# Designed miniproteins, single chains: the designs that were tried, part 47

Each design is a single chain, and the fold is of that chain. pLDDT is the mean over its residues in the fold that is shown.

## One batch from the design tools (miniprotein)

Design m1624
Fold by ESMFold2-Fast:
Structure m1624 (fold): chain A 84 residues (1-84)
Amino acid sequence: GAKKALEIVLEALNEILKITDDLEVQILAGMGVLAMAVYHSLGEDKEGARIGIRYLEEILEITDDPRVIEIAKRAIEEARRELE
């Protein structure tokens, strides 16, 4: 469900923040975490998960780190399945 999708995306963004040294990736991941926290506080977990997926997709556009790519792709696939 939507809450599990939100949790999957949030865990992925936090993991990316722990491993990346790319400032642009850190900014996108941090913005994603903040946006998701705002939507969660409003009871809008589905919208929060959707915006978090968009930030993961944006990270994939700019990153060349295979570790970040693996985390983001897996989280997008799993979160999308939870939102079906």
Scores: mean pLDDT 90

Design m1625
Fold by ESMFold2-Fast:
Structure m1625 (fold): chain A 80 residues (1-80)
Amino acid sequence: MEPWEKLKEEAYQKGLEKGLSLPDTPEAKAEAEKEIAKIEELKKIIESAPDKTEHAEKVLEILDAYLEGFKQGLALKAAA
């Protein structure tokens, strides 16, 4: 397995665990939304770079995996 594939799987799991661990409070939800917004802004900055390296593309994939996990964890938590 390539190192990047393992990092993507780890990022997804870390995101999922974080989303699931959040307390069901308005403050925790606001902090989660803020963190998601920061990561999405960082992704836009990287995506907008005029000279995008293969390494930068792998970083975007890792950030996507983390966000997918985080959003999934939040969705599962909201269902409880």
Scores: mean pLDDT 77

Design m1626
Fold by ESMFold2-Fast:
Structure m1626 (fold): chain A 72 residues (1-72)
Amino acid sequence: MLQYRQQRLQEALTVAQALSTPQTFPLDAELQQLAEQAIALFPEQGQALREALSHLPPQDHGIVAAWLRQAL
């Protein structure tokens, strides 16, 4: 179970990094909560995710949130 979640989180991180821009954006409340859950379960990947999410355009929040809901 934990390894499956870690793999799903890695997939979500990869998607977030691919969609990230140089500009920072405010996080949706759901994404903020999911990022904190990721950090609690997988600190290293969760920290990388939090960084990628800060550069994620609002239009792509739904896609990444869907991946994170499956992971967490």
Scores: mean pLDDT 81

Design m1627
Fold by ESMFold2-Fast:
Structure m1627 (fold): chain A 98 residues (1-98)
Amino acid sequence: SPVAVTAADLEAAVNEALAALPTAGEEERELARERLEELLERVEERLDPEEAEELRKAVEERDAERLLEMALRLAERGRYPVAAGVASIAVALRLIER
């Protein structure tokens, strides 16, 4: 399913960002961030317009806690792969902004 593929891609990007951060220079962090931006766009395409706006605002405000709250609400609606995607973005955001 498209949503399952998106969740797997987000997990891969999170793992790539995690691997980059401990020894990464500025250039490597920028590449990891660019990869995450691509996956953020793909997750946004799986959300309705209201959810997509909330996601964009939370990322712009660098509010990882708000993203985790959003992921929980999506999971409560049974949208588990999208919820996992949003949670992965929240984790990656915290790591990239160290």
Scores: mean pLDDT 70

Design m1628
Fold by ESMFold2-Fast:
Structure m1628 (fold): chain A 64 residues (1-64)
Amino acid sequence: NAAQKRYETLRKEAERVLLEEGLPEDVARQVADAIAKSAMDAGLTPEQVRATARRVARVLREKA
């Protein structure tokens, strides 16, 4: 359905950005899932999801 397709799109966009920012594949998948679920609840656009993923990746790299 439309909601499932939107979730998959947001998850894939978040995962791609997290991988581009240098996160390991396992971490990128887990974080992308969390971002996509939060984005579905908050009504975020794919553009906002990409921005959120970049911000989260940078915070995680600084904290590690």
Scores: mean pLDDT 83

Design m1629
Fold by ESMFold2-Fast:
Structure m1629 (fold): chain A 99 residues (1-99)
Amino acid sequence: SELEELKKKVSEEAIERVKRLIAAREAIHGKAPEEEREEMLIKGLKDIIELAEKFEKEGKKELAKAILEGSGEKIKEYLLELGRKSGPLSEEIAKKLVE
């Protein structure tokens, strides 16, 4: 399945991060149907892969690797540092991505 192929491209920690974001969304907006949760997981994993590919193309190989590995501390550190240089809005986006 598409989900199984996407899961092979990322770590279990990265998958769990997307699941936590879905759970946080459900806590605010209410429980989504199972099919919608699976679609959100697929979308989230695709977004992570696309973000990692973008950073790889920009020469940010260590950040790309950290995103695919779901390393919370490394992802948070790298994105917060990037956000600090790009301004407060970028820092807020970075925080949401790594939480």
Scores: mean pLDDT 70

Design m1630
Fold by ESMFold2-Fast:
Structure m1630 (fold): chain A 83 residues (1-83)
Amino acid sequence: SKELEKEAQEILEDYKKGLDDIISNLDKIPKEEAILRVNTLKIAALGEAYVLEQKTGDKELAKKLIEEINKLHQDTLEQIKKL
């Protein structure tokens, strides 16, 4: 439903904000610490995706959310490694 799509979008937006906060502080933290924080945020976001699947029973919505989380995670790690 559109309501469930909105909940999934809110999870993604919160995850992206967390990633943006890490990126904006790369001048203040070691690269290894930034990578740890990115990985920790991914674990939290995946947990929210699994809870969404349990509440809704919508496996396809949860799968798409997990794929987007994994893509953002990979893109963010590549950005950090290039710095």
Scores: mean pLDDT 85

Design m1631
Fold by ESMFold2-Fast:
Structure m1631 (fold): chain A 86 residues (1-86)
Amino acid sequence: IEELEKEYEKLVKELKELIEELKKDPSKKEEAEKLEFELEILVGMYLISVGIGKLTNDKEFLEKQLKKIIEEIKKLLEEAKELLKK
């Protein structure tokens, strides 16, 4: 679980840095803001999942949810990298 939380924090930081780079280009601002909004939703889902995991002591549920959220963040990170290349 701690390894998944650490991976999540690293990916969120990387994506935020790419979003800030995209915002420097006015032609990409709208797409950058969409990515930022999608990331905010995933951060909310992460906080809810961690809260539920702590309340229920369901480590299996928490691990499964964190893996799903991490995969979604990886997709956004890939989208951000593709936008930066254009």
Scores: mean pLDDT 82

Design m1632
Fold by ESMFold2-Fast:
Structure m1632 (fold): chain A 62 residues (1-62)
Amino acid sequence: SRDEALQQLVLGGKYDSQGNYKQAADYYQKASDLARQAGDDSLSDGAQQLSIQSKQKAGLPV
């Protein structure tokens, strides 16, 4: 649901603020997937971009 997507987005932000970019990327990706399933393409695209940015900060492939 959209509420589940927002919950994952909040968790991603928490890990990002702690410098745990790998965990942040994982939660942002979950938020993107859940938002897409809920039909919220704008939220999905935003969360996907945050996931990509967090992966770059973590030194992970994007």
Scores: mean pLDDT 86

Design m1633
Fold by ESMFold2-Fast:
Structure m1633 (fold): chain A 60 residues (1-60)
Amino acid sequence: MKEVFFDPTLSLKEIYEKAKELGLTDEEIDELIRLHAFRRYFAGESRSRVEKEYEEVKKE
């Protein structure tokens, strides 16, 4: 996957917006969001916080 989508300064919403600009499919966007969420879990962020952001992105 492209390194730009795994910049730790990017929120899940920002990754969603960048992926849409690149013309990725909903499935590809979901995979990117999931991988970024997993990376944040491994970085020590709370699961509840990451899942909340993921739910907000999935609503759009």
Scores: mean pLDDT 68

Design m1634
Fold by ESMFold2-Fast:
Structure m1634 (fold): chain A 68 residues (1-68)
Amino acid sequence: MKYKITIHRKDGKVETKEFDSPEEAIEYLKSHGVTEEQARAAVRLVEETGRPAVLILDDKTIIIEKVE
């Protein structure tokens, strides 16, 4: 299983990264201003449901997806 994280920044830049482990995904989210609690909850939601998680921050929108 892989975790795909897409970040849409307020300046119009979009970046996408894929991670093989939930811990790498959590650390990446934390590096972009997500709290550890929020990052773990979002990754867990994606793992348990297979549905995308969306986090809206002041300067960016983050989409977390599970890739099969």
Scores: mean pLDDT 82

Design m1635
Fold by ESMFold2-Fast:
Structure m1635 (fold): chain A 80 residues (1-80)
Amino acid sequence: KEEFEKRIKELEEFRKKYGNKVNLLTDEQVQELKDIVEAIKKGTAHKLTPEEYLRLAYQAALLGDDETADLFIEEAKKVA
């Protein structure tokens, strides 16, 4: 989808623009990120859409966790 490519570009632009991020994430959202990362690493992650992975990538970018953001972008591309 063209929309998916636009969202990836927007995420990359966001990461470049906000080198010093504003942390707006709750403890629940941080825990959600950790749980999904572990599920992906174990190969048990199912049912996420490309849009959901990109949302998680944005949240990881807000934390300054570029490795986790890149992981979610890769997973989004696999299911797109």
Scores: mean pLDDT 68

Design m1636
Fold by ESMFold2-Fast:
Structure m1636 (fold): chain A 65 residues (1-65)
Amino acid sequence: SQLEGDYVYGLAAMVAWVAGAEKVEYKDGKITLYIKEGNEENERAARLIEEVAKKAGFEVEVVKL
């Protein structure tokens, strides 16, 4: 359902922000995470969020700055 999708996306964005993402965007049912290249904590967090969202059937794009 739309409510479930929005909830999962919101949680992923919140977790990414807390984990030190530079920017988080949500557009057309897709979360885009902007992280610093070479920051291992940001890269691990983005990877975990991408894995969880994909298992739930949602889209995540990770952009390295």
Scores: mean pLDDT 69

Design m1637
Fold by ESMFold2-Fast:
Structure m1637 (fold): chain A 101 residues (1-101)
Amino acid sequence: MKKEEVLKKYEEIVKKMIEKAKKDKEHHEKFVEKMKEIIIEALEHFGRPKEEIEKVLKMDEEELEKKLLEIGKELVEEAIEKYGAEKVLEELEKVIKVAEE
């Protein structure tokens, strides 16, 4: 299995979640706050500098979407290295099913 196929699947999942959240005005602000939380936790996991973390708090929605895709791909690549591409793909497919509840 190709690493690129798993990364593409991750990108498709994130884009679908963003589009769904944008259509629900009541949950849109909560989704933006959740993006910030996820990005900051991922940056802390990778030991990124405090200055980069502080920039996330000042990002607009478009910048947050780009940063979530960027840092999320790094997390997926780390997971592929530790667990293998097939296992990571299986877990991503489970996430899609839960997100479509």
Scores: mean pLDDT 75

Design m1638
Fold by ESMFold2-Fast:
Structure m1638 (fold): chain A 61 residues (1-61)
Amino acid sequence: MPLKVPRIPGLSDEAQAELERVVHETERRIVEAVAAGASSEEIMAIWEEGAARVQAIKDRA
């Protein structure tokens, strides 16, 4: 994996896998956006969206 996501204490295996998928999806979107010449604002928006999705998974634990 390009980015290794550590095991988060208290998450189920299913929640951990979802969190890892979200992190990798967000990383890929940022890489693609940078390659496409996206603005810093667009890159930040991708980060904020990913962070919100990760937080939602953690809040479900």
Scores: mean pLDDT 78

Design m1639
Fold by ESMFold2-Fast:
Structure m1639 (fold): chain A 58 residues (1-58)
Amino acid sequence: RLDELRAELGALLKEINAAVEAEGPDLSSAERSQWAKEKFAEKMARIGALSREIAELE
């Protein structure tokens, strides 16, 4: 179970990183930050929940 939570957390972090890079060299830093906040709001909430549960199990 703990390993599954860690795997999900890792996968979400990798997805966010890959998406930021793919969104591309043409965006300013401010535009990338705004896009990431809007697009990843749900994923960031999930990451927070996973981090809390992992901390409780460790």
Scores: mean pLDDT 73

Design m1640
Fold by ESMFold2-Fast:
Structure m1640 (fold): chain A 79 residues (1-79)
Amino acid sequence: MKEKLEKVKNWLKEQGLLTDELEEALEQVFKDAEELRKAGIKLEENTETAKYAAKIIDDPEKGTIEEIEARKKRVEARK
């Protein structure tokens, strides 16, 4: 868990997205995601946090990359 969290934090730092608040939020989401996975609680897809947590449970690195790719597509659509 700590290795995965640190890897994601380093990746976000490279993208210029890492702040102290985001680090705390990521640590909380990783903890919540593991607890939710163990409890079998279904996350709703109606919020950014729920979507992100679901992807972190499956594959934290790919989930984050997919989110950034979605952002790029939105920026390209606005040109």
Scores: mean pLDDT 59

Design m1641
Fold by ESMFold2-Fast:
Structure m1641 (fold): chain A 90 residues (1-90)
Amino acid sequence: DEELRALTDELGRHLLAAMRKLSAGDKQGAIEHLTLAARYGLRAAELVPDRELAEQIRKAAEELLEKVKKGDLQGALEAGGRLLSLARAA
């Protein structure tokens, strides 16, 4: 699915951007990119035909958002990595 691939690629791009912002000390920029990564993950989950995998992707995206909300940006990046791996498996 071309749309699923595009959403997964955007998810990966925003996670990479978040890592770069965090390494530069730009916490607000990292939060913005992590939030966008989670939104792309949630949209990707809607396109995944495997219901179990779609639910795992949704839960990983929700975990990413909760980590961002708590200010755990390192935990958010780790959750984002899991989210990306699940989305790529779809």
Scores: mean pLDDT 88

Design m1642
Fold by ESMFold2-Fast:
Structure m1642 (fold): chain A 69 residues (1-69)
Amino acid sequence: AVVDRVLQLLQLADGPEEHAPSAKTLHQAYTQLFPQDDISLSTFLGALQQLQREGKVLLLPNGKYRLVS
């Protein structure tokens, strides 16, 4: 599922807040790692929003995303 793959990408990007990825950066990485999925940025943003509602992902004040640890 797209949401599970987004979580995987955020696990790979885990680190200090200043290195947290934007939605655009995560979508670009997703496209490189999962070229068969061919998902739009809008679909990807929907997955991030779902994960945020589920409490699995944090949207930081700087507009970047992190896993809830």
Scores: mean pLDDT 76

Design m1643
Fold by ESMFold2-Fast:
Structure m1643 (fold): chain A 101 residues (1-101)
Amino acid sequence: SMREELRRRLEEAERKLREAERRAAELERAFEAGEVSPEEARAGAREIERTLDEVGRLLVEVMEAAVALGDEETAERAIELALRLQEVRDRVLALEARLAA
């Protein structure tokens, strides 16, 4: 069904977001430990940002489709994931600001 397809797409977005969260935490830890160069850290941050952009697009599409179908549960979950995505984005931006200093 269309609702089952939306749930699968939402699960894909959540999996990709969890991977981005894990990578951001690993990059922050490696940078604080002096294990990565500023160039490697910038490359890692850009890769995470690319993943977050992909997840953001998917979440917008899922939310629009869920609203059109009256699937409030899926729409609410997409909003929750969008807030988590913003938290990861803020962490990556904070790291990039430290790298620019």
Scores: mean pLDDT 88

Design m1644
Fold by ESMFold2-Fast:
Parts: sequence; structure tokens; C-alpha cells
Structure m1644 (fold): chain A 63 residues (1-63)
Amino acid sequence: MSEEEFEKEVNEALALMVLGIIKSIETDPEAIARIEKIVNEGIEKGDYQKAIDEAFKLADEAL
């Protein structure tokens, strides 16, 4: 496996883990739906950084 493939898998796992944490603390369905959309778009495009950043931002705002 290449370093790029490894980083992609790690970023996907991290994004899904952050999404799971946010769903456990966030009660606003609109915020959850927005996070899910951004994560899914990141997975489709192979650009997970935006999904991760937005998820962390929403988690910070929820706390």
C-alpha cells in the first residue's frame, strides 16, 4: 500500500470517528445533516480535510 492510500484510509476513518462523536453530543438535526453531507462529499471527492475541519468546527460550536 502506498503512503497516499494509507493517508486516505486514515483520513476516512478519522472523519467517520469525528462524525460519530458529534452525533453523540449534537442534538440539532440540521447540524448533523450538514456534517453528514460534508463527510460524504469528502469521501466522494477524496478530499477529507474540509470534512474533518467542518466537523471539528461544528463540534466546538456544540460544546
Scores: mean pLDDT 68

Design m1645
Fold by ESMFold2-Fast:
Structure m1645 (fold): chain A 96 residues (1-96)
Amino acid sequence: MEVTVAEVTIRIKASPELVDQAKEVIEEIRKLAESLPGVISVEARQVSDTEFEIRIRAEKAETAQYLADEAEVKGRSAGAEVTVEPIVERKVRLPP
């Protein structure tokens, strides 16, 4: 069956002193996303010593936006810069 999913990419940049706090934010967002119904996948990766990327796919754009907003709030509270890329809708075929 072909389904439409919302994909959002969130980039978090911290100063070197705040990298551990940024890692905690990423873990919290990952746990939150995994706990929410309608989240399909969460990928978190370290891009550089101070930069991280979280990619979330959800059944609804509203769910992706909620997680992006939470990442911005938590990241800013940790003293990091948060950049949210525009939410993209993708058509994917889920395995049976």
Scores: mean pLDDT 81

Design m1646
Fold by ESMFold2-Fast:
Structure m1646 (fold): chain A 93 residues (1-93)
Amino acid sequence: SAAELRATALEILDGEIAHVEATVADPESRALLVDMLREIREAIEAGTLSAEKIEALAARVIAALRARGDEGGVALVESLRARLLALLAQIEA
Protein backbone atom coordinates (compact mmCIF):
# COMPACT_ATOMS: atom_id res chain seq x y z
CA SER A 1 0.00 0.00 0.00
CA ALA A 2 1.02 3.65 -0.37
CA ALA A 3 1.03 4.03 3.42
CA GLU A 4 3.34 1.00 3.83
CA LEU A 5 5.69 2.33 1.11
CA ARG A 6 5.81 5.75 2.82
CA ALA A 7 6.55 4.04 6.18
CA THR A 8 9.36 2.07 4.46
CA ALA A 9 10.81 5.28 2.96
CA LEU A 10 10.78 6.98 6.39
CA GLU A 11 12.51 3.95 7.99
CA ILE A 12 15.18 4.05 5.25
CA LEU A 13 15.75 7.79 5.79
CA ASP A 14 15.90 7.48 9.60
CA GLY A 15 18.42 4.62 9.22
CA GLU A 16 20.53 6.62 6.73
CA ILE A 17 20.51 9.70 9.04
CA ALA A 18 21.72 7.54 11.96
CA HIS A 19 24.35 5.87 9.74
CA VAL A 20 25.68 9.23 8.42
CA GLU A 21 25.82 10.73 11.94
CA ALA A 22 27.76 7.65 13.18
CA THR A 23 30.15 7.11 10.22
CA VAL A 24 30.81 10.40 8.35
CA ALA A 25 33.80 11.99 10.11
CA ASP A 26 33.91 15.27 8.12
CA PRO A 27 31.46 17.73 9.79
CA GLU A 28 30.66 19.62 6.55
CA SER A 29 29.96 16.45 4.50
CA ARG A 30 27.90 15.11 7.42
CA ALA A 31 25.83 18.33 7.54
CA LEU A 32 25.24 18.26 3.75
CA LEU A 33 24.07 14.63 3.88
CA VAL A 34 21.90 15.00 7.02
CA ASP A 35 20.26 18.23 5.75
CA MET A 36 19.41 16.55 2.42
CA LEU A 37 18.00 13.46 4.19
CA ARG A 38 15.90 15.62 6.55
CA GLU A 39 14.54 17.72 3.65
CA ILE A 40 13.50 14.52 1.82
CA ARG A 41 11.93 13.16 5.05
CA GLU A 42 9.93 16.39 5.54
CA ALA A 43 8.75 16.22 1.90
CA ILE A 44 7.54 12.60 2.42
CA GLU A 45 5.66 13.64 5.60
CA ALA A 46 4.12 16.63 3.75
CA GLY A 47 3.23 14.58 0.66
CA THR A 48 5.32 16.92 -1.54
CA LEU A 49 8.11 14.52 -2.56
CA SER A 50 8.64 14.23 -6.33
CA ALA A 51 11.22 12.66 -8.66
CA GLU A 52 12.21 16.21 -9.69
CA LYS A 53 12.86 17.19 -6.05
CA ILE A 54 14.92 14.03 -5.39
CA GLU A 55 16.99 14.63 -8.57
CA ALA A 56 17.54 18.34 -7.81
CA LEU A 57 18.57 17.70 -4.17
CA ALA A 58 20.86 14.80 -5.14
CA ALA A 59 22.54 16.82 -7.93
CA ARG A 60 23.19 19.80 -5.60
CA VAL A 61 24.58 17.66 -2.76
CA ILE A 62 26.70 15.52 -5.14
CA ALA A 63 28.22 18.72 -6.61
CA ALA A 64 29.03 20.04 -3.10
CA LEU A 65 30.54 16.68 -2.00
CA ARG A 66 32.64 16.43 -5.20
CA ALA A 67 33.95 19.98 -4.63
CA ARG A 68 35.13 18.67 -1.21
CA GLY A 69 36.66 15.46 -2.66
CA ASP A 70 34.17 13.23 -0.78
CA GLU A 71 33.65 10.43 -3.33
CA GLY A 72 32.30 8.14 -0.55
CA GLY A 73 29.57 10.70 0.16
CA VAL A 74 28.82 10.96 -3.58
CA ALA A 75 28.38 7.16 -3.80
CA LEU A 76 26.02 7.23 -0.78
CA VAL A 77 23.84 9.96 -2.37
CA GLU A 78 23.73 8.09 -5.73
CA SER A 79 22.66 4.86 -3.95
CA LEU A 80 20.02 6.68 -1.87
CA ARG A 81 18.69 8.52 -4.96
CA ALA A 82 18.17 5.19 -6.80
CA ARG A 83 16.40 3.62 -3.78
CA LEU A 84 14.09 6.62 -3.21
CA LEU A 85 13.18 6.93 -6.91
CA ALA A 86 12.27 3.21 -6.97
CA LEU A 87 10.06 3.62 -3.87
CA LEU A 88 8.44 6.82 -5.21
CA ALA A 89 7.52 4.99 -8.46
CA GLN A 90 5.47 2.57 -6.29
CA ILE A 91 3.72 5.32 -4.25
CA GLU A 92 0.37 6.32 -5.72
CA ALA A 93 -0.94 9.92 -5.24
Scores: mean pLDDT 82

Design m1647
Fold by ESMFold2-Fast:
Parts: structure tokens; C-alpha cells; sequence
Structure m1647 (fold): chain A 89 residues (1-89)
């Protein structure tokens, strides 16, 4: 359980970091096509990592809400504002 928890938290931190860096690139370089494409790529990678963390969390016995709370905490740490909801409808 400890190893799965750490792996999930690591994925959530990487996700938040990627989204924050991607947002910054878009905000600071809106007219630079190369920077915009890199920013979009980082945001998409971050979303993918967050989904992997959610699936890993489920396997470790965590609720989707607990994973989302951890993701929001990581987002605040890195200054990410574009945080996708991981909660099922």
C-alpha cells in the first residue's frame, strides 16, 4: 500500500507541475506558436498522468474524491489553475 500511495502522489505532483508549466507557457507566450503547442502538450500530459493516478488510487483502495483532493493540493503547490475534475458523474 505505501508504495502505491507514493507512486500515486508522485503522478499527481507531476500532473500538477505539467499543467502549471503548460498554463504559464500559454499565458506568457500567446502569440508564439511553438510555445503554445508545447504548453498544450504539457497540459495534455498532465491530464493523462492525473487519470493514471486516479486508476492507481482505485487499486490502492482510495476514493476518487480522495485522489481529487490530493490532486488539488498538488495543484496549489505548483500554481496550476486548469485542474480537470477526476470525479465520475
Amino acid sequence: MEALRRQMEELLREAAKDIAEGEKLLKDNPNDRKAVLKGIGLILRGIGLAEQARLLGRRAGWSDEEVEEAFRAAAEEYGATLIPSLLPR
Scores: mean pLDDT 78

Design m1648
Fold by ESMFold2-Fast:
Structure m1648 (fold): chain A 99 residues (1-99)
Amino acid sequence: MDLYQELSERSDSLEAILEALKRLAEHALEEAEEAKKNNDKEKYKNSLRIAAAVIGFLREMGVDMEELEKRLEELTEEEEKPYVEEGYELGRRDAEALR
C-alpha cells in the first residue's frame, strides 16, 4: 500500500500521514472525475464527499489546500454541492476532535 511505503521511508510519521492524506484527496478527485465521465452518479457523489472530507480535515490541520479546493469546486455541479458541504463538515469535525 502507498501509505505504508511512504511511512516506511519517513522518520516523521505525522508529516508523512498528512502528506499521504493529501495524496488521498488528489486520488479521490481523480476518481470523481472518472465517475463523472462514466456517468456513475453514485461513485461520483461518494468520491466528492470523500475528497471534501479529506480536504476539510487537512485545511483545519493547517495544510494549504487552496489548489485542491479550487479543483473540487470546478468539478462539482450544482446538484452535488450538498455532498461536498457534508464532506467538509465531516472533515472539520474529525480535525476538531483531534485537538
Scores: mean pLDDT 79

Design m1649
Fold by ESMFold2-Fast:
Structure m1649 (fold): chain A 55 residues (1-55)
Amino acid sequence: MEREVTEAMGLIALAVAKHTPGVDPELMAKLAEKFESLGDTEMAAELRKAMAERL
């Protein structure tokens, strides 16, 4: 259950990071750190990568 919720939230955050031109980089960095702290290192890396690609 928690993994499914984390995955869904990660996909939403990743979509926002990739497809929203004015995304807040500080908020995205905090989200990436949160996913990393939850053990989702892959999602954290994808969020950081998406931020780098947009900025």
Scores: mean pLDDT 72

Design m1650
Fold by ESMFold2-Fast:
Structure m1650 (fold): chain A 66 residues (1-66)
Amino acid sequence: SMGEEAVEKALAAIRANPDDSATAAASLYEAAKQMEGEKKEKLLEAARRAAGGWDGRTALEEAERA
């Protein structure tokens, strides 16, 4: 699905540039737009954290724990 493809692209971007919080935020936000329910909310939370300067991996880990 397009949602799964968007998530894979976001994860690939984070792996390629783990310290690039701006790219992580944009990719996670785009993935969130393709999802619904709890998955969307977790991705939106991760995107907000990355937009605040968190690296993408840490943003995802903290969103998953919430």
Scores: mean pLDDT 79

Design m1651
Fold by ESMFold2-Fast:
Structure m1651 (fold): chain A 73 residues (1-73)
Amino acid sequence: AFTPEEQALVDEFRAEAEALVARAPGMSPAERERAVAALGARKQEILARLTDEAARAEVARIWEATLARVLAE
């Protein structure tokens, strides 16, 4: 199981990803690319702070699901 601190980081990333998905339909292609790049940078910051493999896997899962939803044409 994740530590409470790692769970908080995963939950924060999930919230940021869901907020992007909710906003994506109203975005231009350039805005979507910029937002995806920003979320990607945030993912890298969070992964650097996580030591638990399951927590890292969950962040990767959220990221892949978010890309599929945001970049769907």
Scores: mean pLDDT 83

Design m1652
Fold by ESMFold2-Fast:
Order: C-alpha cells, then sequence, then structure tokens
Structure m1652 (fold): chain A 60 residues (1-60)
C-alpha cells in the first residue's frame, strides 16, 4: 500500500530530524490518514508537521 510506505518514510524522516519515536509515530499516523482521505502528499506532509509542531497530535 503506497500510503503506508509513504507514512513509514515520513516517520523515518522525523526520527532523523530528532523527534521522539512517539511523536514520529503519531505524526506518521495522521499523515497516513490524510493520504487515505485523498489529500496530496505535499498537503498531507504540511498538515502533519503543523500538528506535530503545534502539539496538536492525537493522544493514544
Amino acid sequence: EEALQEAIRFAKELLDKGYSLDDASRAAAVYYQLLRDGKPVEEARKEAIKLLEEGKLPVN
């Protein structure tokens, strides 16, 4: 599934930038959902990063 591969790649990018595994995983989950909802990759990345930086990622 292309959306899943993109989400995994996104999580690795966030880890490389110094985010925690927990933050990277939550941001990647949001990114995956946005891709599944039909958002373009660029818009989905921007939204997931914005939520991550604003501390508005869903808590599980």
Scores: mean pLDDT 79

Design m1653
Fold by ESMFold2-Fast:
Structure m1653 (fold): chain A 89 residues (1-89)
Amino acid sequence: MRPLSVEEARRLIENARRQIEEIERELAELEASENPDPLKITSLMFRALAVIEDLRLVEELSPDEELREEARELRRRAEELLERLKKLA
């Protein structure tokens, strides 16, 4: 695979951050619900998996150590959200 530019890596990180924030918000709403929507849970799980894959790409292909560390931190957050979604499913 070709190495990511710093700008490409930053774009992936910023997109992942936005996705994580949205998933966190929607997951909190589902966890507060007496009858959480299974289709919404499944949708958020697929989104979390896609975010994890994008962040792994940054960890593997970014030449910038700071961006790799930021991606690792965000991936940990996304993996936590995925586990919470699995418990709710």
Scores: mean pLDDT 86

Design m1654
Fold by ESMFold2-Fast:
Structure m1654 (fold): chain A 66 residues (1-66)
Amino acid sequence: KLSTLSKILSAAATVIAKAPANKAAIKTAIQKIAQQSAITAAAVKSTLLAAGLSAAIVSAFLAEFN
């Protein structure tokens, strides 16, 4: 929901700062996540992986998200 989306945006900002080359892929994944009716850690993980992000970047994102 709203609070979860804010947390996702915060996590995205942190990960982009550490890995700016992945900024476009992360932004695309967030757009897909924002359109989902239910935002879960599993949905965030699958969407980031589908956007072509590495397992390491996805793990870093989830650490910030949680």
Scores: mean pLDDT 75

Design m1655
Fold by ESMFold2-Fast:
Formats: structure tokens, sequence, C-alpha cells
Structure m1655 (fold): chain A 84 residues (1-84)
């Protein structure tokens, strides 16, 4: 499976949920993002949306919200935060 190296801002989010590895699978990164959202009470299950406006995650991804029905869109945004 491909491993990704998170950029510095994404790494700050990962470290806030206890993840310190230099290289991670995309699945591990997604799990960390969902853990962050749960700990901050950002998830709206009624609308399948994570509201990230005013959070570090929202600044990293450049969005006010994440549509949980559009996991591919979230993946594309996360891939832009990876180092080569």
Amino acid sequence: MPLYRPGPLLREILESVGITEEELTLGEILEAIFKYAKEKNLIDLKNNTIYVKGTLLGEVLGVDSIDLNDVEGLVERLLKQMEE
C-alpha cells in the first residue's frame, strides 16, 4: 500500500490525536481526521457533514465543511497536503 508523508500543518492535526509516524497510509490519515472531528464535536450525522470552519483542519483543507458522502473529494484535498 502507498505511504504518504503529511505536510507540516496536517502533521500538527495528526499529532493532536496521538499520531507521530513520519509515513502513513491514506486510511490511517482518514481515521486520524475523523478522530480529530469527533474529539472537537464537529460531526453532524443528520447532514453527514463535518463543520471545520474556524478550526485548524478547515484552514489546512481550505473549506468550511466536509461532505461525508464525498469521501473522494476529501481524499483529493488531503493528497494536496502531502510532501513528495
Scores: mean pLDDT 81

Design m1656
Fold by ESMFold2-Fast:
Structure m1656 (fold): chain A 95 residues (1-95)
Amino acid sequence: GPIQVELSGVPDEVKVGEAIKFTVTVSGPAGTYTVEVRLLKDGKTVASKIATTTASSVDFTLPPVTEAGEYTLEVFVTNDKGEMAGAEKKIKVTA
C-alpha cells in the first residue's frame, strides 16, 4: 500500500524490569494516522499502546515486562482512508 512503516531504536535484547523504547516512522499521504503497538509473548498481548497523530514519527515507551523469554513487537498503522501497514520485531528478554 502507499503507507510505509519503519521501526527504529527497537532493542534486540532487554533485561526484565527494563523499559522498551522505540520510534515508529510513517510515510504516506497527509492526514491522521492511528498507530497501534502490541507486545506479544506466546501469542498473548502483554502490553499495548495506541497513538493518533498527523506527525511522521511517534516515540513509544512500553512498560517493563516481568518475565524473561522471546517477545514480538507488532506495530499496525491505519490512516484516515483505511489504508494499513505494519512492522514487527523480535525482542529477547533476559533475567
Scores: mean pLDDT 85

Design m1657
Fold by ESMFold2-Fast:
Structure m1657 (fold): chain A 87 residues (1-87)
Amino acid sequence: RVDRNSPVWYIGAAVVEGDKLIVYYIEVKDVTQEQLQKIAQEVRELVEKYKDASDEEKEKALKELAEKLKKEEGINVLDAGIQHFEL
């Protein structure tokens, strides 16, 4: 549901690589359920494509996806990034 005070959503995928949890996220606002599903699919495809890439390449790819979502889908993307947690 889209309105003036729409909730902020964090959409992403989490992957365990060795002793690290890597979280890919996109922060969006004012999005529909259809847009949420599309973002989730795009993030999953990006994770598969860049699974063996460097952290810099992964983050660059995610930022490029965020810009594509803004330009092609009109999605209000607030942030996108990768977070690393040690297990």
Scores: mean pLDDT 76

Design m1658
Fold by ESMFold2-Fast:
Structure m1658 (fold): chain A 85 residues (1-85)
Amino acid sequence: LLEDAIKTLEELARALEAGDVATAEQQVQQLMVLGLLALERRDFDTFDLITRVTSEVGVALSDGDLDRAIEYARRGARELRELKK
């Protein structure tokens, strides 16, 4: 789960950098699924981080701030790696 969330955020950032909107949308949907799975497994730290990052990326994209959306996705992946330790 945690490894999958990290990979999904890295793929989201990569898709956004490439301007691949379809892949970016798929990665956002995958994050929502992983967030629900974390909640079901009572992994509240992973759930809270995924929901926060998904919201931050969504707001940045709504504002047309692609650079900010990419940075939020990359920051989220780093924060999830710290939860693994």
Scores: mean pLDDT 81

Design m1659
Fold by ESMFold2-Fast:
Structure m1659 (fold): chain A 84 residues (1-84)
Amino acid sequence: SIEDLVKEAEKLAKEGKDLIKNADNLSLEEFEKRYRELKERADEILKKIEALAPGSKVAVDLEMRLGSVLVSLATLLQSRKKEE
């Protein structure tokens, strides 16, 4: 359901924010692995919401929320790769 996808997206956004907070405590390899797993899960959530409610405010909101977290993680990953 749409409500279940919203709850999954909220959990995923929290996991992403927790990953950002714990970035310095993880190896580059572990951080990249977790980022990729999170990105794949986000892509599946967005694919499902687009199929159920294409162009809806819910779909746009989830894209913005998950996209913001993923951009922050990708920026940190790129920064760490340049330093390590």
Scores: mean pLDDT 83

